# Designed miniproteins, single chains, continued (2), part 25

Each design is a single chain, and the fold is of that chain. pLDDT is the mean over its residues in the fold that is shown.

## One batch from the design tools (miniprotein)

Design m4898
Fold by ESMFold2-Fast:
Structure m4898 (fold): chain A 90 residues (1-90)
Amino acid sequence: MDEAALRAAIAASVQKLLDEIVTPEKPAGSGENPDGAVPSLVAMPIGQLTPEDVTELLLLGVADTPDRRIVVGSARIENGKVTLGEVRLV
């Protein structure tokens, strides 16, 4: 798997986890206007997520290669989306 394909899979897994954690199901948002008012919570400052933290989240979703580890050089949350700087299998 290429770095591009790996990065895409990792970003998708991390985004999914962030969506589940940071944007939980809106228990009170039913029936009204689901405004998606959690972007401020998702927009965490850079450095809140370390490469190790991101790697752990990715391993929870992407466990295809047990003999390989996923290394993330940097991660940033921007507009509720996770952007990975460098991702590779080690």
Scores: mean pLDDT 48

Design m4899
Fold by ESMFold2-Fast:
Structure m4899 (fold): chain A 76 residues (1-76)
Amino acid sequence: GVEEALEYVRQAIEAIRKGDLDKAIEFLEKAREYAKEVNPEAAQYLDEAIQAVKSGDREAALINAYRALKVLEEAL
């Protein structure tokens, strides 16, 4: 649910900041699976974050991960 999505987004943000891109993608994909059933807007931001990580755009990855985090926190 929302709590699981939030935990994975937080782990993804930490992985992006550390430059651990493989873990970042794993955590973002896990967060997206939980988010898609409860908040489609957050799931969309997580999709954008995944694409940004894959393209090497760390700034866009962080921006979209934080947007997903905010939307999920507001859904609590």
Scores: mean pLDDT 88

Design m4900
Fold by ESMFold2-Fast:
Structure m4900 (fold): chain A 85 residues (1-85)
Amino acid sequence: SKIDEATEKVKKLAEEAIKHYREALQALQDGDIERAKEHVERAKKAYEEMKKIIDYYPFVSSEAINALKKAKEAYEEAVRALQAA
């Protein structure tokens, strides 16, 4: 169903946001602020796409809602880490 497809896409985007958060942290540890900014932007884009999908399909599974929360936390942590650098 379209809801199942939306749930799968949201979960994939959450994995992408978390991956970019980890890459941003690694870049900050390496002293590469520019690379960290690029990964924060990628995490933000993935999170924003997830929000659009959930806004359109509000009855997605609890797994998709949980994935959105994790992606939001990852993006917000990446932003805070970059601002502290």
Scores: mean pLDDT 82

Design m4901
Fold by ESMFold2-Fast:
Structure m4901 (fold): chain A 86 residues (1-86)
Amino acid sequence: KEKEELLKKLEAKKEIIEGTIESQKAMIEAIKKIEEERIKKIKNEEEKKKAQEELEKEYEKLEELLKKDEEKAKEEIEEIERKKKE
């Protein structure tokens, strides 16, 4: 049954997209935790402040990239759901 095979492919594609976004979120949080622990070990207050500012800038950049990926993923998932109803 061709329809069953198409539905399985669409579900698999949706799972890959959802899993990719979840993985990106998990990686961003993991990076943040590692850098926060590293910054905590800095004894010099000036160096600690600079490291915190750098982390904030890097995290903002990662969050912006994630937002773009989430928007693209949402659009692609909506297209998949539309195809499943056809």
Scores: mean pLDDT 80

Design m4902
Fold by ESMFold2-Fast:
Structure m4902 (fold): chain A 95 residues (1-95)
Amino acid sequence: SDAELEALAEKELAILEKRLEELKERTEELLKKLSPEEQKKLEEEFEKNLKEVEELIEQARASKDPKEKMRLLIEAEAIVSLMEMRLTVLEKELK
């Protein structure tokens, strides 16, 4: 039902916002361990991804269609997941 999709979308949005906050904190800690050149590269990459995620979240909040909200949130979650994987790889490569 639309009510069930709306409730699911609200829950997914809350989870996504928490993951995004944790990702930002994790990025700040990782940046402290990188060279200035590596810091700039990661910041430029993540600035683009963060802007896209924030735009998708804003569109999801503005949408009155629960199905469209879920689609937009799934797209945002995919980007956040890629960013989280990127951080995990970088953390493992740090000696």
Scores: mean pLDDT 87

Design m4904
Fold by ESMFold2-Fast:
Formats: C-alpha cells, structure tokens, sequence
Structure m4904 (fold): chain A 85 residues (1-85)
C-alpha cells in the first residue's frame, strides 16, 4: 500500500517537472489535473473535486456542468492513480 502510494507520488513529481515542456495552452490544465491527483493521493477528495471543477470551468463549462464533470473526473483520476501506483 505505502509502496504504491510512494510510486504514485514519484510519478506525479516527474509529471510536475515536465509541465514547462508542454504547450502553454495545456500547462495550466495539466497543472490543475496533477494537483487534483495529488489531493486524491493524500485523501482530500473535496479539494480534488474543486480543482477538477476549476479545470472544467476554464474549458468553458457552466457551474452546473463543472460540478457534474468534477464528480466524473474524480472517478477517472482515481483510476489514473491506480495506474501510477
């Protein structure tokens, strides 16, 4: 359990270090996505949902759409963390 969590934490750190190599248009979205994954890794689902909602709003979603997308995004992000760990 802790070994998988440490692996995920390392993969997130490497992804964060690679952010400057992304096109500027994708950097902010990727930063918010990585922050949401880190929040989930630390058990803060509310913070992760908030970050994913911000990501959706920046993509043009309404408040209602962003809330729904954030709930779906949390499930997707949990699967991503499982793949990283």
Amino acid sequence: MEEAKEKARRELAEAEAALPSLPAERQETARLHLAALRALLEGDEEKAKKLLAEMAKKAGASEEEAEKLAEEGVEIAKKELEELG
Scores: mean pLDDT 77

Design m4905
Fold by ESMFold2-Fast:
Structure m4905 (fold): chain A 61 residues (1-61)
Amino acid sequence: GAMRRTVTVRDGQVEVTVTGDDPEASRAAAEAMREALREGQSMSEANRRGHEAAERTLEER
């Protein structure tokens, strides 16, 4: 639907795809998750950081 956009961020062998209503928030989430995974963090930690990045992006509006 028109309310959801998908953003994919790739860095070498790490690919993160995020779907959400706000493309900038989804991009921020994908980039934060990619960086956490690059650092060797768990998927749970990557998801937590992605959620925080998305919330920060939305709160600045």
Scores: mean pLDDT 70

Design m4906
Fold by ESMFold2-Fast:
Structure m4906 (fold): chain A 88 residues (1-88)
Amino acid sequence: AQALLEAARAAKEEIAERAVRELRKAIEELGLEGTLEKIREMAPTIGEEAAEHLEEAARALAEGDEEAARRHAEEAVEAAIAALEAAA
């Protein structure tokens, strides 16, 4: 468990970039509102804070602010790691 969490923190930037790519695909397929709906469905798994940060990333991406989307995605990854640590 600890090694996985350390690897996740080290890979935070790469995971956040992957999250931004997936959000972009979701927005293209479902639109912003559909994407936000799917993120809300994930809250029981990733935690409320991580879900809120992903929603902010999706909104920023829809507005064309790729830098803000990346920052919010990194915050989401950090929050998800913290939730996983608390659950362990």
Scores: mean pLDDT 79

Design m4908
Fold by ESMFold2-Fast:
Structure m4908 (fold): chain A 68 residues (1-68)
Amino acid sequence: VTPEERARAEALGRRLARKLVEYQRDPSKGPEYLAAADEVAAFAKAGSPELRDILARAMQREVLREME
């Protein structure tokens, strides 16, 4: 895993987490969440198990941070 791949995985995970929290609080944000989820799914399909784990961990940390 390159530093660039790691940074991308972490960024995608954090973005998906923020969009999920936005959607949970505002139903009008559903399309934005789905767009972020599609982007993550495409990255995960092309990526290694390592990159998927990095993304999942970044997403989990950001969800906990956003939700208090």
Scores: mean pLDDT 80

Design m4909
Fold by ESMFold2-Fast:
Structure m4909 (fold): chain A 70 residues (1-70)
Amino acid sequence: SLPGEFKVEVTDEQFDEAARRLAEVAAQHPGDPEALIATVDELLKQGLIDEKMHRALVAAIRRAAAETAA
């Protein structure tokens, strides 16, 4: 058990919601990295992901976009 003063990075529920939203945007905007990055920015602002996850996701999206463009 964690004390109430320690803020959990992300809950499973928050992460599931973030993953669902990102997957939905990816399905609607295939090959549009800007739409995915904008979604990741919104997820961070809503507290559904942390800054570490944000950096990892943005890097992954940009790499995937470069790979798809090749």
Scores: mean pLDDT 71

Design m4910
Fold by ESMFold2-Fast:
Structure m4910 (fold): chain A 83 residues (1-83)
Amino acid sequence: MAREHLERAREALKQGKYDEAIQHALEALKSDDPEVQAEAYYLLGEIYKKMGKKDEAIRAYELALTVDPSNEKAKKALEEIKK
C-alpha cells in the first residue's frame, strides 16, 4: 500500500539509508492520491536536503506544492531552504 511506502521511506531516512528512502518515496508516488504524492515529494526533498543536494531538494518541495498547494510542511521547508 502506498502509505506503507511513506512509512518505510521515513524509517529509512531516520536510519540514514538514503537510497532505500528514495526507493520507498518513489513507490509512494505511484499512488493516485494527491495527499500521498505530496507527502512522497516532501520526503524526497528531506532526503535530498540531508544528502546536501539542495537543488534536487528545492525541486521536490516545489513538486509537493504543485500536487497539494496546502501542504504546510513543504511550504515551510521550501521557504527555509531558499534563504
Scores: mean pLDDT 85

Design m4911
Fold by ESMFold2-Fast:
Structure m4911 (fold): chain A 64 residues (1-64)
Amino acid sequence: MEKELVEKIKKKEKEFEEKLKKSNLKEEEKKKLKREEASRITAEALREIGDEIDRELAEERARR
């Protein structure tokens, strides 16, 4: 469970870094955005895991 969360966070961080590289922002701005997005990325990863579990449970029950 925790390992999957860490992997999701790492993947999102890498994707965000690639987007920052493509956006041609200055290094200082990138660092600021990374700091601000760190908590958002963590919250998003937690929500995704929760949504994944909830979706699987809802799918199972919705089939009746």
Scores: mean pLDDT 73

Design m4912
Fold by ESMFold2-Fast:
Structure m4912 (fold): chain A 96 residues (1-96)
Amino acid sequence: APTVTQTPSSTTVAGGSSVTVTESTDGSGLYNFSLYMQLEGTDVWKLVGSKSNAQSATFTVSNLKAGRTYIFTLQATNVTTGETFTSAPSTVTVLE
């Protein structure tokens, strides 16, 4: 199975800042990437970015609210096989 890697794994940013989330895979072929964001402690995932037919994806998420922690996860779907992979979650802590 391909390895799906998301960066940053954990980071801290100032309130009102943006974070850049990058994803890559060791798998062959092309993938459709979808970036999801969750406020810590909720079961609600919001789609915040997508990229089609790629081996890597970079997403910038802006207007992060001070004093909050956001969890990001990425789904990568192989265009040829339809197989879906989910990255380990990445945590972004936003300073007051």
Scores: mean pLDDT 78

Design m4913
Fold by ESMFold2-Fast:
Structure m4913 (fold): chain A 53 residues (1-53)
Amino acid sequence: SAPVTQAVERLRAADFAEDQAARLADTDPAEAARYAAIAAQQRDEANRHLRAA
């Protein structure tokens, strides 16, 4: 369903953002923190879509 598809896309975006945060943690902590926040937001969005399904 569309909500499940949206949740999957959001979780994939969250995984990408988490990987970027991990890569940048030692060299650019400010940008790493931004990616971590993006990942958290994407996971919240995914959970919202899953509850709608």
Scores: mean pLDDT 85

Design m4914
Fold by ESMFold2-Fast:
Structure m4914 (fold): chain A 77 residues (1-77)
Amino acid sequence: MMTVEELVEKAEKLLEEAEKALEEGDYEKAKELAEEVKKIGKELLEKGDIATGIAFILRAIGIIFEAELKERKEKEK
């Protein structure tokens, strides 16, 4: 459906929104947005853009990890 360029632009926007959600303390939203980026990264891999696809997947995993870590720290006084 979407072109590789459209997928890249969508993933970048979702990453920016996920980072914004992290900054605002909305860790659930950050994880949801990052999971969507992982799906786009996998679609890029299927379209042959392996380097970009892997980069988005790794970036999304990093956001999910950071969100979970920060969520735990806020839960621990």
Scores: mean pLDDT 82

Design m4915
Fold by ESMFold2-Fast:
Structure m4915 (fold): chain A 90 residues (1-90)
Amino acid sequence: MENLKKGIEALKKGDYEEAVKYFEETLKQDPDNAEALIGLARAYVNLGELEKASEYLDKADRIAREQGNEELEVQVALVMIDYAIAKAEA
């Protein structure tokens, strides 16, 4: 999953707009890819696009819970905390 890896790398570098592009490409091939949805939510929180962040975060939370994937559930919870902080600062 090259686009997913590139998206994660872009997030680590703070290249949030580039991260969005790579995660969107990942979702074109796999619309329910929870890692890409989490990555999009995180990128949008950092870009101040809170409505978009909320949309992707809700979808990621649903998928992670449906899969019972505790690691993804933890990642979603961390983005929810960042989202809440960003929303309070706005």
Scores: mean pLDDT 85

Design m4916
Fold by ESMFold2-Fast:
Structure m4916 (fold): chain A 67 residues (1-67)
Amino acid sequence: ADELHERGGRHLTEGLKAFDAGDNEKALEHFKEAARLFEEALRIDPNYEPARDALEYAKSQVEKLEK
């Protein structure tokens, strides 16, 4: 679970960098991958609290960019 959370966190960072650079398509791809990794972490360990807030954040960024 920790490795999936760390990988998700790296994708959140890259998504934010892409968004700041105006590359919404690349930002969206990174936020989607982050959400997938956090969901996998929670599937493996449903009590893995650190992934829950990160997943909610990643999903909110995906929803905003898909509008």
Scores: mean pLDDT 79

Design m4917
Fold by ESMFold2-Fast:
Structure m4917 (fold): chain A 61 residues (1-61)
Amino acid sequence: PRRLPSEEQIRQFFDGLMASLATFRPDLSDAERRARVRALLLGYFRDDPETVALIERVFAE
């Protein structure tokens, strides 16, 4: 089912993607990995402005 993720779920997705990207793309800096994870999450949830706002909030912290 398609449901809106919570802020905690967004943080978990971010942490998981960052860990995976660090393993598969060790050539990237932490800032580059963070930027790529942010772009992936924003792209995945692009049609949901409330989730986009949650993602932006998580990345601002």
Scores: mean pLDDT 74

Design m4918
Fold by ESMFold2-Fast:
Structure m4918 (fold): chain A 59 residues (1-59)
Amino acid sequence: MSEETKKEAIRIAEKNGASEETVQEARKLLDEGWGLEEIYVITKDERLKEAIYEAMKKA
């Protein structure tokens, strides 16, 4: 797991208007061992999905 990709995805999602609640849930799920793509499926936040793809392209 790349921690840089995790940080970038969460930050991009927040900048793009993802709610603080979504950001907090994403962090908890990562601590439980879920990957970023799986977290998107659980939260269903489209801004988080786009942020994940953008972060992956830059990683």
Scores: mean pLDDT 72

Design m4919
Fold by ESMFold2-Fast:
Structure m4919 (fold): chain A 55 residues (1-55)
Amino acid sequence: SSRQERLERLLRALREELARGLPEIDWEAVGRRLGISKRTARRLFEELAASERPA
């Protein structure tokens, strides 16, 4: 689905940012890579984190 594709693209962008070795994620850079706002990128990550929880 389009939502899953957006979340997968977000996860890939986050992994690239983490690979840079920065102490925190640059959400503005992630948003730019995805063509969305920093706020939307953070929201998508929160949704992904919630859906990955096995509880």
Scores: mean pLDDT 70

Design m4920
Fold by ESMFold2-Fast:
Structure m4920 (fold): chain A 100 residues (1-100)
Amino acid sequence: NPEEKEREKKLEELFNEKQREILETQAKVRGKSVEQIRRGGDYGALGNKLGISVEEIEERAAKSEEAREEVEKQLKEATEEQDKKIYEDVLAAVKRNEED
């Protein structure tokens, strides 16, 4: 179905653009480059969710092996929540454009 393929492509393009915008915003707020944020993984997403700095998350992870595992678990959950929110926002934008 060509229409379904076009919709899927638009969703993927908008999702990727939104992820890039979030990384650029995080880079600006932290005074770092996008590449530096990307190398730090999804620590920005966890920091936003917990209301703490990436540096504090790194300190938590350094305390013990159990603390590191807990941070890794929370990091995965925060990343999944952020990706879901981006997808929902992108899907809503595509639906609005289809109605216009």
Scores: mean pLDDT 70

Design m4921
Fold by ESMFold2-Fast:
Structure m4921 (fold): chain A 68 residues (1-68)
Amino acid sequence: SAEEEKQKALNEKFKEIVEKYEAGEISEEEAAKLVGEAVLETTGDERWAELMAKLMKHEIKQLKEEKE
């Protein structure tokens, strides 16, 4: 379905954003912003954009806690 394709595309963008963060190319704040922007551009849903930005911040915190 179109929703499944959108979810897959967003998941791929999320992976790219996390990889850029891990490579030191972007900050935590930039990563969360990029995720929110991607969701908003793809879905037009502000609530989804907020949720996905929070999820990205959560993933980054988990990565930091495991490493620090």
Scores: mean pLDDT 76

Design m4922
Fold by ESMFold2-Fast:
Structure m4922 (fold): chain A 81 residues (1-81)
Amino acid sequence: MEEKKKEAIELIDRAGTELVLADPSKADEVGKLSRKAVEAIEKGDYETAIKYLEEMRKLAEESGNTRAVELLDKAIEILKE
């Protein structure tokens, strides 16, 4: 289901952008996690994708980035359905 994958990937990209704009020093870590999540989605491995998104969500929580948390929660929910 391409539309569902596209929506999840767009949310991940937006969350990554929010995290990097808030803390540019995290760009490499955030980029690595988002890339791994997107690669897993493209392979249809949603369990692995959710694992990497949960790691990104922890980074967002630790930094108090509520917008990134909300975007990641929505992406995870889409992949669980």
Scores: mean pLDDT 84

Design m4923
Fold by ESMFold2-Fast:
Structure m4923 (fold): chain A 65 residues (1-65)
Amino acid sequence: MSAAEVARRTAEALKSIGADEEFILNAIAMTAKALGFSDETVERIKNAKSVEEALKIVEEAERQR
C-alpha cells in the first residue's frame, strides 16, 4: 500500500465518523511522519487549507521519491 493510499484511507475513515477537518489534517500529517516523509512535508500538510490539499501534498511528495 502506497503512502498516498494510506493517507487517503485515513482521511476517508475519519470523515465517516464525523471528525473535523483540523483533526483529519493532523492525522494525515502524523501518518506522513510515521511513513518517513520529511519534516518540511509534514509541516506543509499541517498548514494545508483543506484535506484535499493535504492529500495532494502526500501524493506529490511520494512521486518525488
Scores: mean pLDDT 80

Design m4924
Fold by ESMFold2-Fast:
Structure m4924 (fold): chain A 56 residues (1-56)
Amino acid sequence: SAAEEAIAAGDYQRAIEILREENPTDRDGLILLARAYALAGDGAGVAEVGRKLESL
């Protein structure tokens, strides 16, 4: 996906933008978004996605 390509390129902010626009509700999409936040150093973003994953 475009988000996975952005992560592979080291463009974590672009990956976050793509994933936020897609607004994933599935486990795989939320895990990918959490990974992008973690790689970007955004602990608040990781925590937000973690709460969504716990509600699944």
Scores: mean pLDDT 84

Design m4925
Fold by ESMFold2-Fast:
Parts: structure tokens; C-alpha cells; sequence
Structure m4925 (fold): chain A 93 residues (1-93)
């Protein structure tokens, strides 16, 4: 088994952690944009966070971020995209 240069964790665990960290970063960006009333941009950031969480195998976290994206799209008046995000969240439960 290969050892990462910096820590003793398996490469697959390191990649998963990186994807989760990136998802949380995009979630933070989305929250900042939402507070600025940039709802469509916030929704896009939450959607990106959900995709990264899903890539990490965290379906629960991905579902949560898709629900946040749906709320942001709804606030932006993008009701069709909001419904799409809610369906993605429901499929992950």
C-alpha cells in the first residue's frame, strides 16, 4: 500500500477528505453569496458543493447541499431549477 508523503492515511481516504473539504468550501461561498442576496450564484455554489460531496461518497451531505441549492434557486425565482435540485436531494435519501 502506498503512503501519502504528508500523512499516514490511504490515498483513497485523502482524496475523499479533499473532496469533502472542497464541498465545504463551496458551501461557505454559497452562504456568503446568499447573505449578499446573490441567490442564483449562491445556488450554483451549493450545487457545486453537492456534486463534490457526492463524488466523495457522502450522499447525506450531497442531499443537504442540493436542498440548500433548491432554496437559493427558489429565492432567485428559478422555480424549475429549484424543483430539479429537490428531486436530486430526494433521490439521495
Amino acid sequence: MELPAVDNRNPEDVRRDADVAMALMWHGIGKSLFSQKKYEEAAEAYERAAELALAAGDRRLAAHFYEEAAKAYEAAGKYEKAEEMRKKAEELR
Scores: mean pLDDT 80

Design m4926
Fold by ESMFold2-Fast:
Structure m4926 (fold): chain A 108 residues (1-108)
Amino acid sequence: MSEELERLKQEIEKMLENVRKDVADALARRHGIDRETAEKIVNAESIAEALKILAQAKPSRPLTDEELERVARALGISPETLRKIVEEAGVDVSADDLLDAYLAVLMK
């Protein structure tokens, strides 16, 4: 009984670690950043922290209101919520940066 629960816990932990590695690899390829930086993004405590790490790794421009509304719609959140996250990060991010950082943090 206890052995089956411990095995299930280990299997879940291994699956989550594999998902995190796959997301880090996808981020590294998509953004042209190194895997170590991508792993820091996936392991970030907040979306704002993930955006700060990504912005330090590559140059970006300020997000337009139209791009922000498009990303918010894709993520199923309000544009106001997304604006607050970007303001908390305090860095210039592209639509792709914001989308990928948000999804990476939620997939933990």
Scores: mean pLDDT 74

Design m4927
Fold by ESMFold2-Fast:
Structure m4927 (fold): chain A 70 residues (1-70)
Amino acid sequence: GKEEEIEKLLEELSKLVPESTKPLLEEFRRAVLEGDLERAERLGVKIVLQAPEEKQAEIGKIMREMISLA
């Protein structure tokens, strides 16, 4: 279902972000599952900015896909 798809995308994101960013991923997951698109978008920007520059485009793409499932 939708929740399983979001969890798979979250697993992919967790491999691309530093360990220090994982609390923000958990907040992002909750915002997406709650349908709080404004909060999800704000958290997504913070996550992208904390990521290595070379991975930011990939991370942003996955997060946009997660938000589209909300």
Scores: mean pLDDT 82

Design m4928
Fold by ESMFold2-Fast:
Structure m4928 (fold): chain A 55 residues (1-55)
Amino acid sequence: SRAEQLREQAEALRLLGADEAAELYEKASVHAEQGDLETAERLEREGLELFERQA
């Protein structure tokens, strides 16, 4: 599911030390599980942007 995919990405980000980005992906996963795909997509984009800025 979309929620499972976002959870897996959050775990990968934590293993890389990107804890702040991982937190946003974890929040996105919760919203996706609830069917709020719009909020999930927004939080995923925010997390990706944060990760890219720290690279």
Scores: mean pLDDT 84

Design m4929
Fold by ESMFold2-Fast:
Structure m4929 (fold): chain A 63 residues (1-63)
Amino acid sequence: SSSLISKAVGHILRGLGAELDGDLEAAVEAYEEALKLLKEVGEEDSPLAKKIEAQVEELKAKL
């Protein structure tokens, strides 16, 4: 549903804000919540989901 996509986008924006603040743990948490919502709407294999997955792996390597 469009509501779940809107929530996923909200979490992505929260993750970007956390990265800007240097809070990598908060950024990973927000991105993982976005990925969970994308999976619920069947978008887990979308280009957006793959890009967020790659970002999470890169940030986890820095923790």
Scores: mean pLDDT 84

Design m4930
Fold by ESMFold2-Fast:
Structure m4930 (fold): chain A 68 residues (1-68)
Amino acid sequence: SLVDEYKKVLDEISKLSKEIFELNRKIQEAKKTDPEKAKEYQAKRDEIHQKLVELSKKYTELREKLRA
């Protein structure tokens, strides 16, 4: 259902936001000891940011449909 899709999108956004938070923590720690590992975490964070942009669009579309 549309409601189930909306909830799933919200859950995905929440999950990805937590992953970004964790990656930011790992990036800061890795910058002190392992610059290559820090770059790896930064690349993963950037990929998640792109996915969040697409999910934000989906969220807006589903929210508007649910309010109609």
Scores: mean pLDDT 84

Design m4931
Fold by ESMFold2-Fast:
Structure m4931 (fold): chain A 91 residues (1-91)
Amino acid sequence: KADEYLELGDKYFSQGKYEEAEKYYKEALKLYEKAGDKKGMAKAYLNLGKLYLSQGKYEKAKEYFKKAIELSPNDDDPIYIEALSILDELE
């Protein structure tokens, strides 16, 4: 269910429908939080960070990438690696 909202967010993001993408990513995040799924929460934060970055909202993107890093289970996790890489490029 949470993964379905994450996928809907990705679909709208790919279409440039940022408001709809944000809505579905936030719904996915709420469901992952309710389930105690820290990896799912990290995925939602990573995708929200990318969404804000695509909108030129750099400070908000940095905030969300930091949250994704915080909730990633280890530094070998793809979410951790991707969020850290993007955050580093943002200086």
Scores: mean pLDDT 85

Design m4932
Fold by ESMFold2-Fast:
Structure m4932 (fold): chain A 68 residues (1-68)
Amino acid sequence: MKMVLVYTGVSDEEAEKTAEELKEKFGFDSYEVIKAKDEEEAEKLARKYALEEGIASFLLVDGEVRVV
């Protein structure tokens, strides 16, 4: 299963570190990190990925992680 982490309000480095930690914790095969310009775009993108088969969607906004 692939993980997608959509993020805004944090550095690219923090987002990558968070994605790697979540991948290891939950045992995902792969991950992708997607930067959003703001919280509204991040929510829309995370929901889009949550509807795709074989993808676990996570949202990171201002340091807070949520499963979508």
Scores: mean pLDDT 85

Design m4933
Fold by ESMFold2-Fast:
Structure m4933 (fold): chain A 82 residues (1-82)
Amino acid sequence: SHHAKGVALYEQGKLDEAIAHFEEAIKEDPENALAWTNLGLVLFRQGKLEEAIEYFEKALELDPNNGDAQVQLERAKKELAA
């Protein structure tokens, strides 16, 4: 699956390739909160904090009880405010 390929690429540090696969996963299933969360994590790792925040907020809109997305959103907001 595109999601599984995105995860493998992210673990290898191939961030731009990971983004492309997570974007394809979202095109196939726009309600996949995990794919939105993982796209946010890749952007956070690239230092694209504003974009990361937007994608973590999308993940929480789809799954409000997603603790991982909540924690990562708070981290990204603190980093941006520094």
Scores: mean pLDDT 86

Design m4934
Fold by ESMFold2-Fast:
Structure m4934 (fold): chain A 67 residues (1-67)
Amino acid sequence: AEPAAPPVPSLKAGQVLHDAMVAGEVTEEDAAEIARRILEEKAKNGLSDDQQEELTRRLVEEVRARR
């Protein structure tokens, strides 16, 4: 069947992002931007699950630093 399911961040990356949203550190809009950046880097560089988790943590920290 076409099209295939849309790509999503790794389960670990999704958990980090979910925890940041629950803590109120990022908005839904920020979370969507972070998820998009992770998927873009995954597509370009073939990030592992652990690399996606680490990138998610860095992007969440960047959002917090911009506050």
Scores: mean pLDDT 74

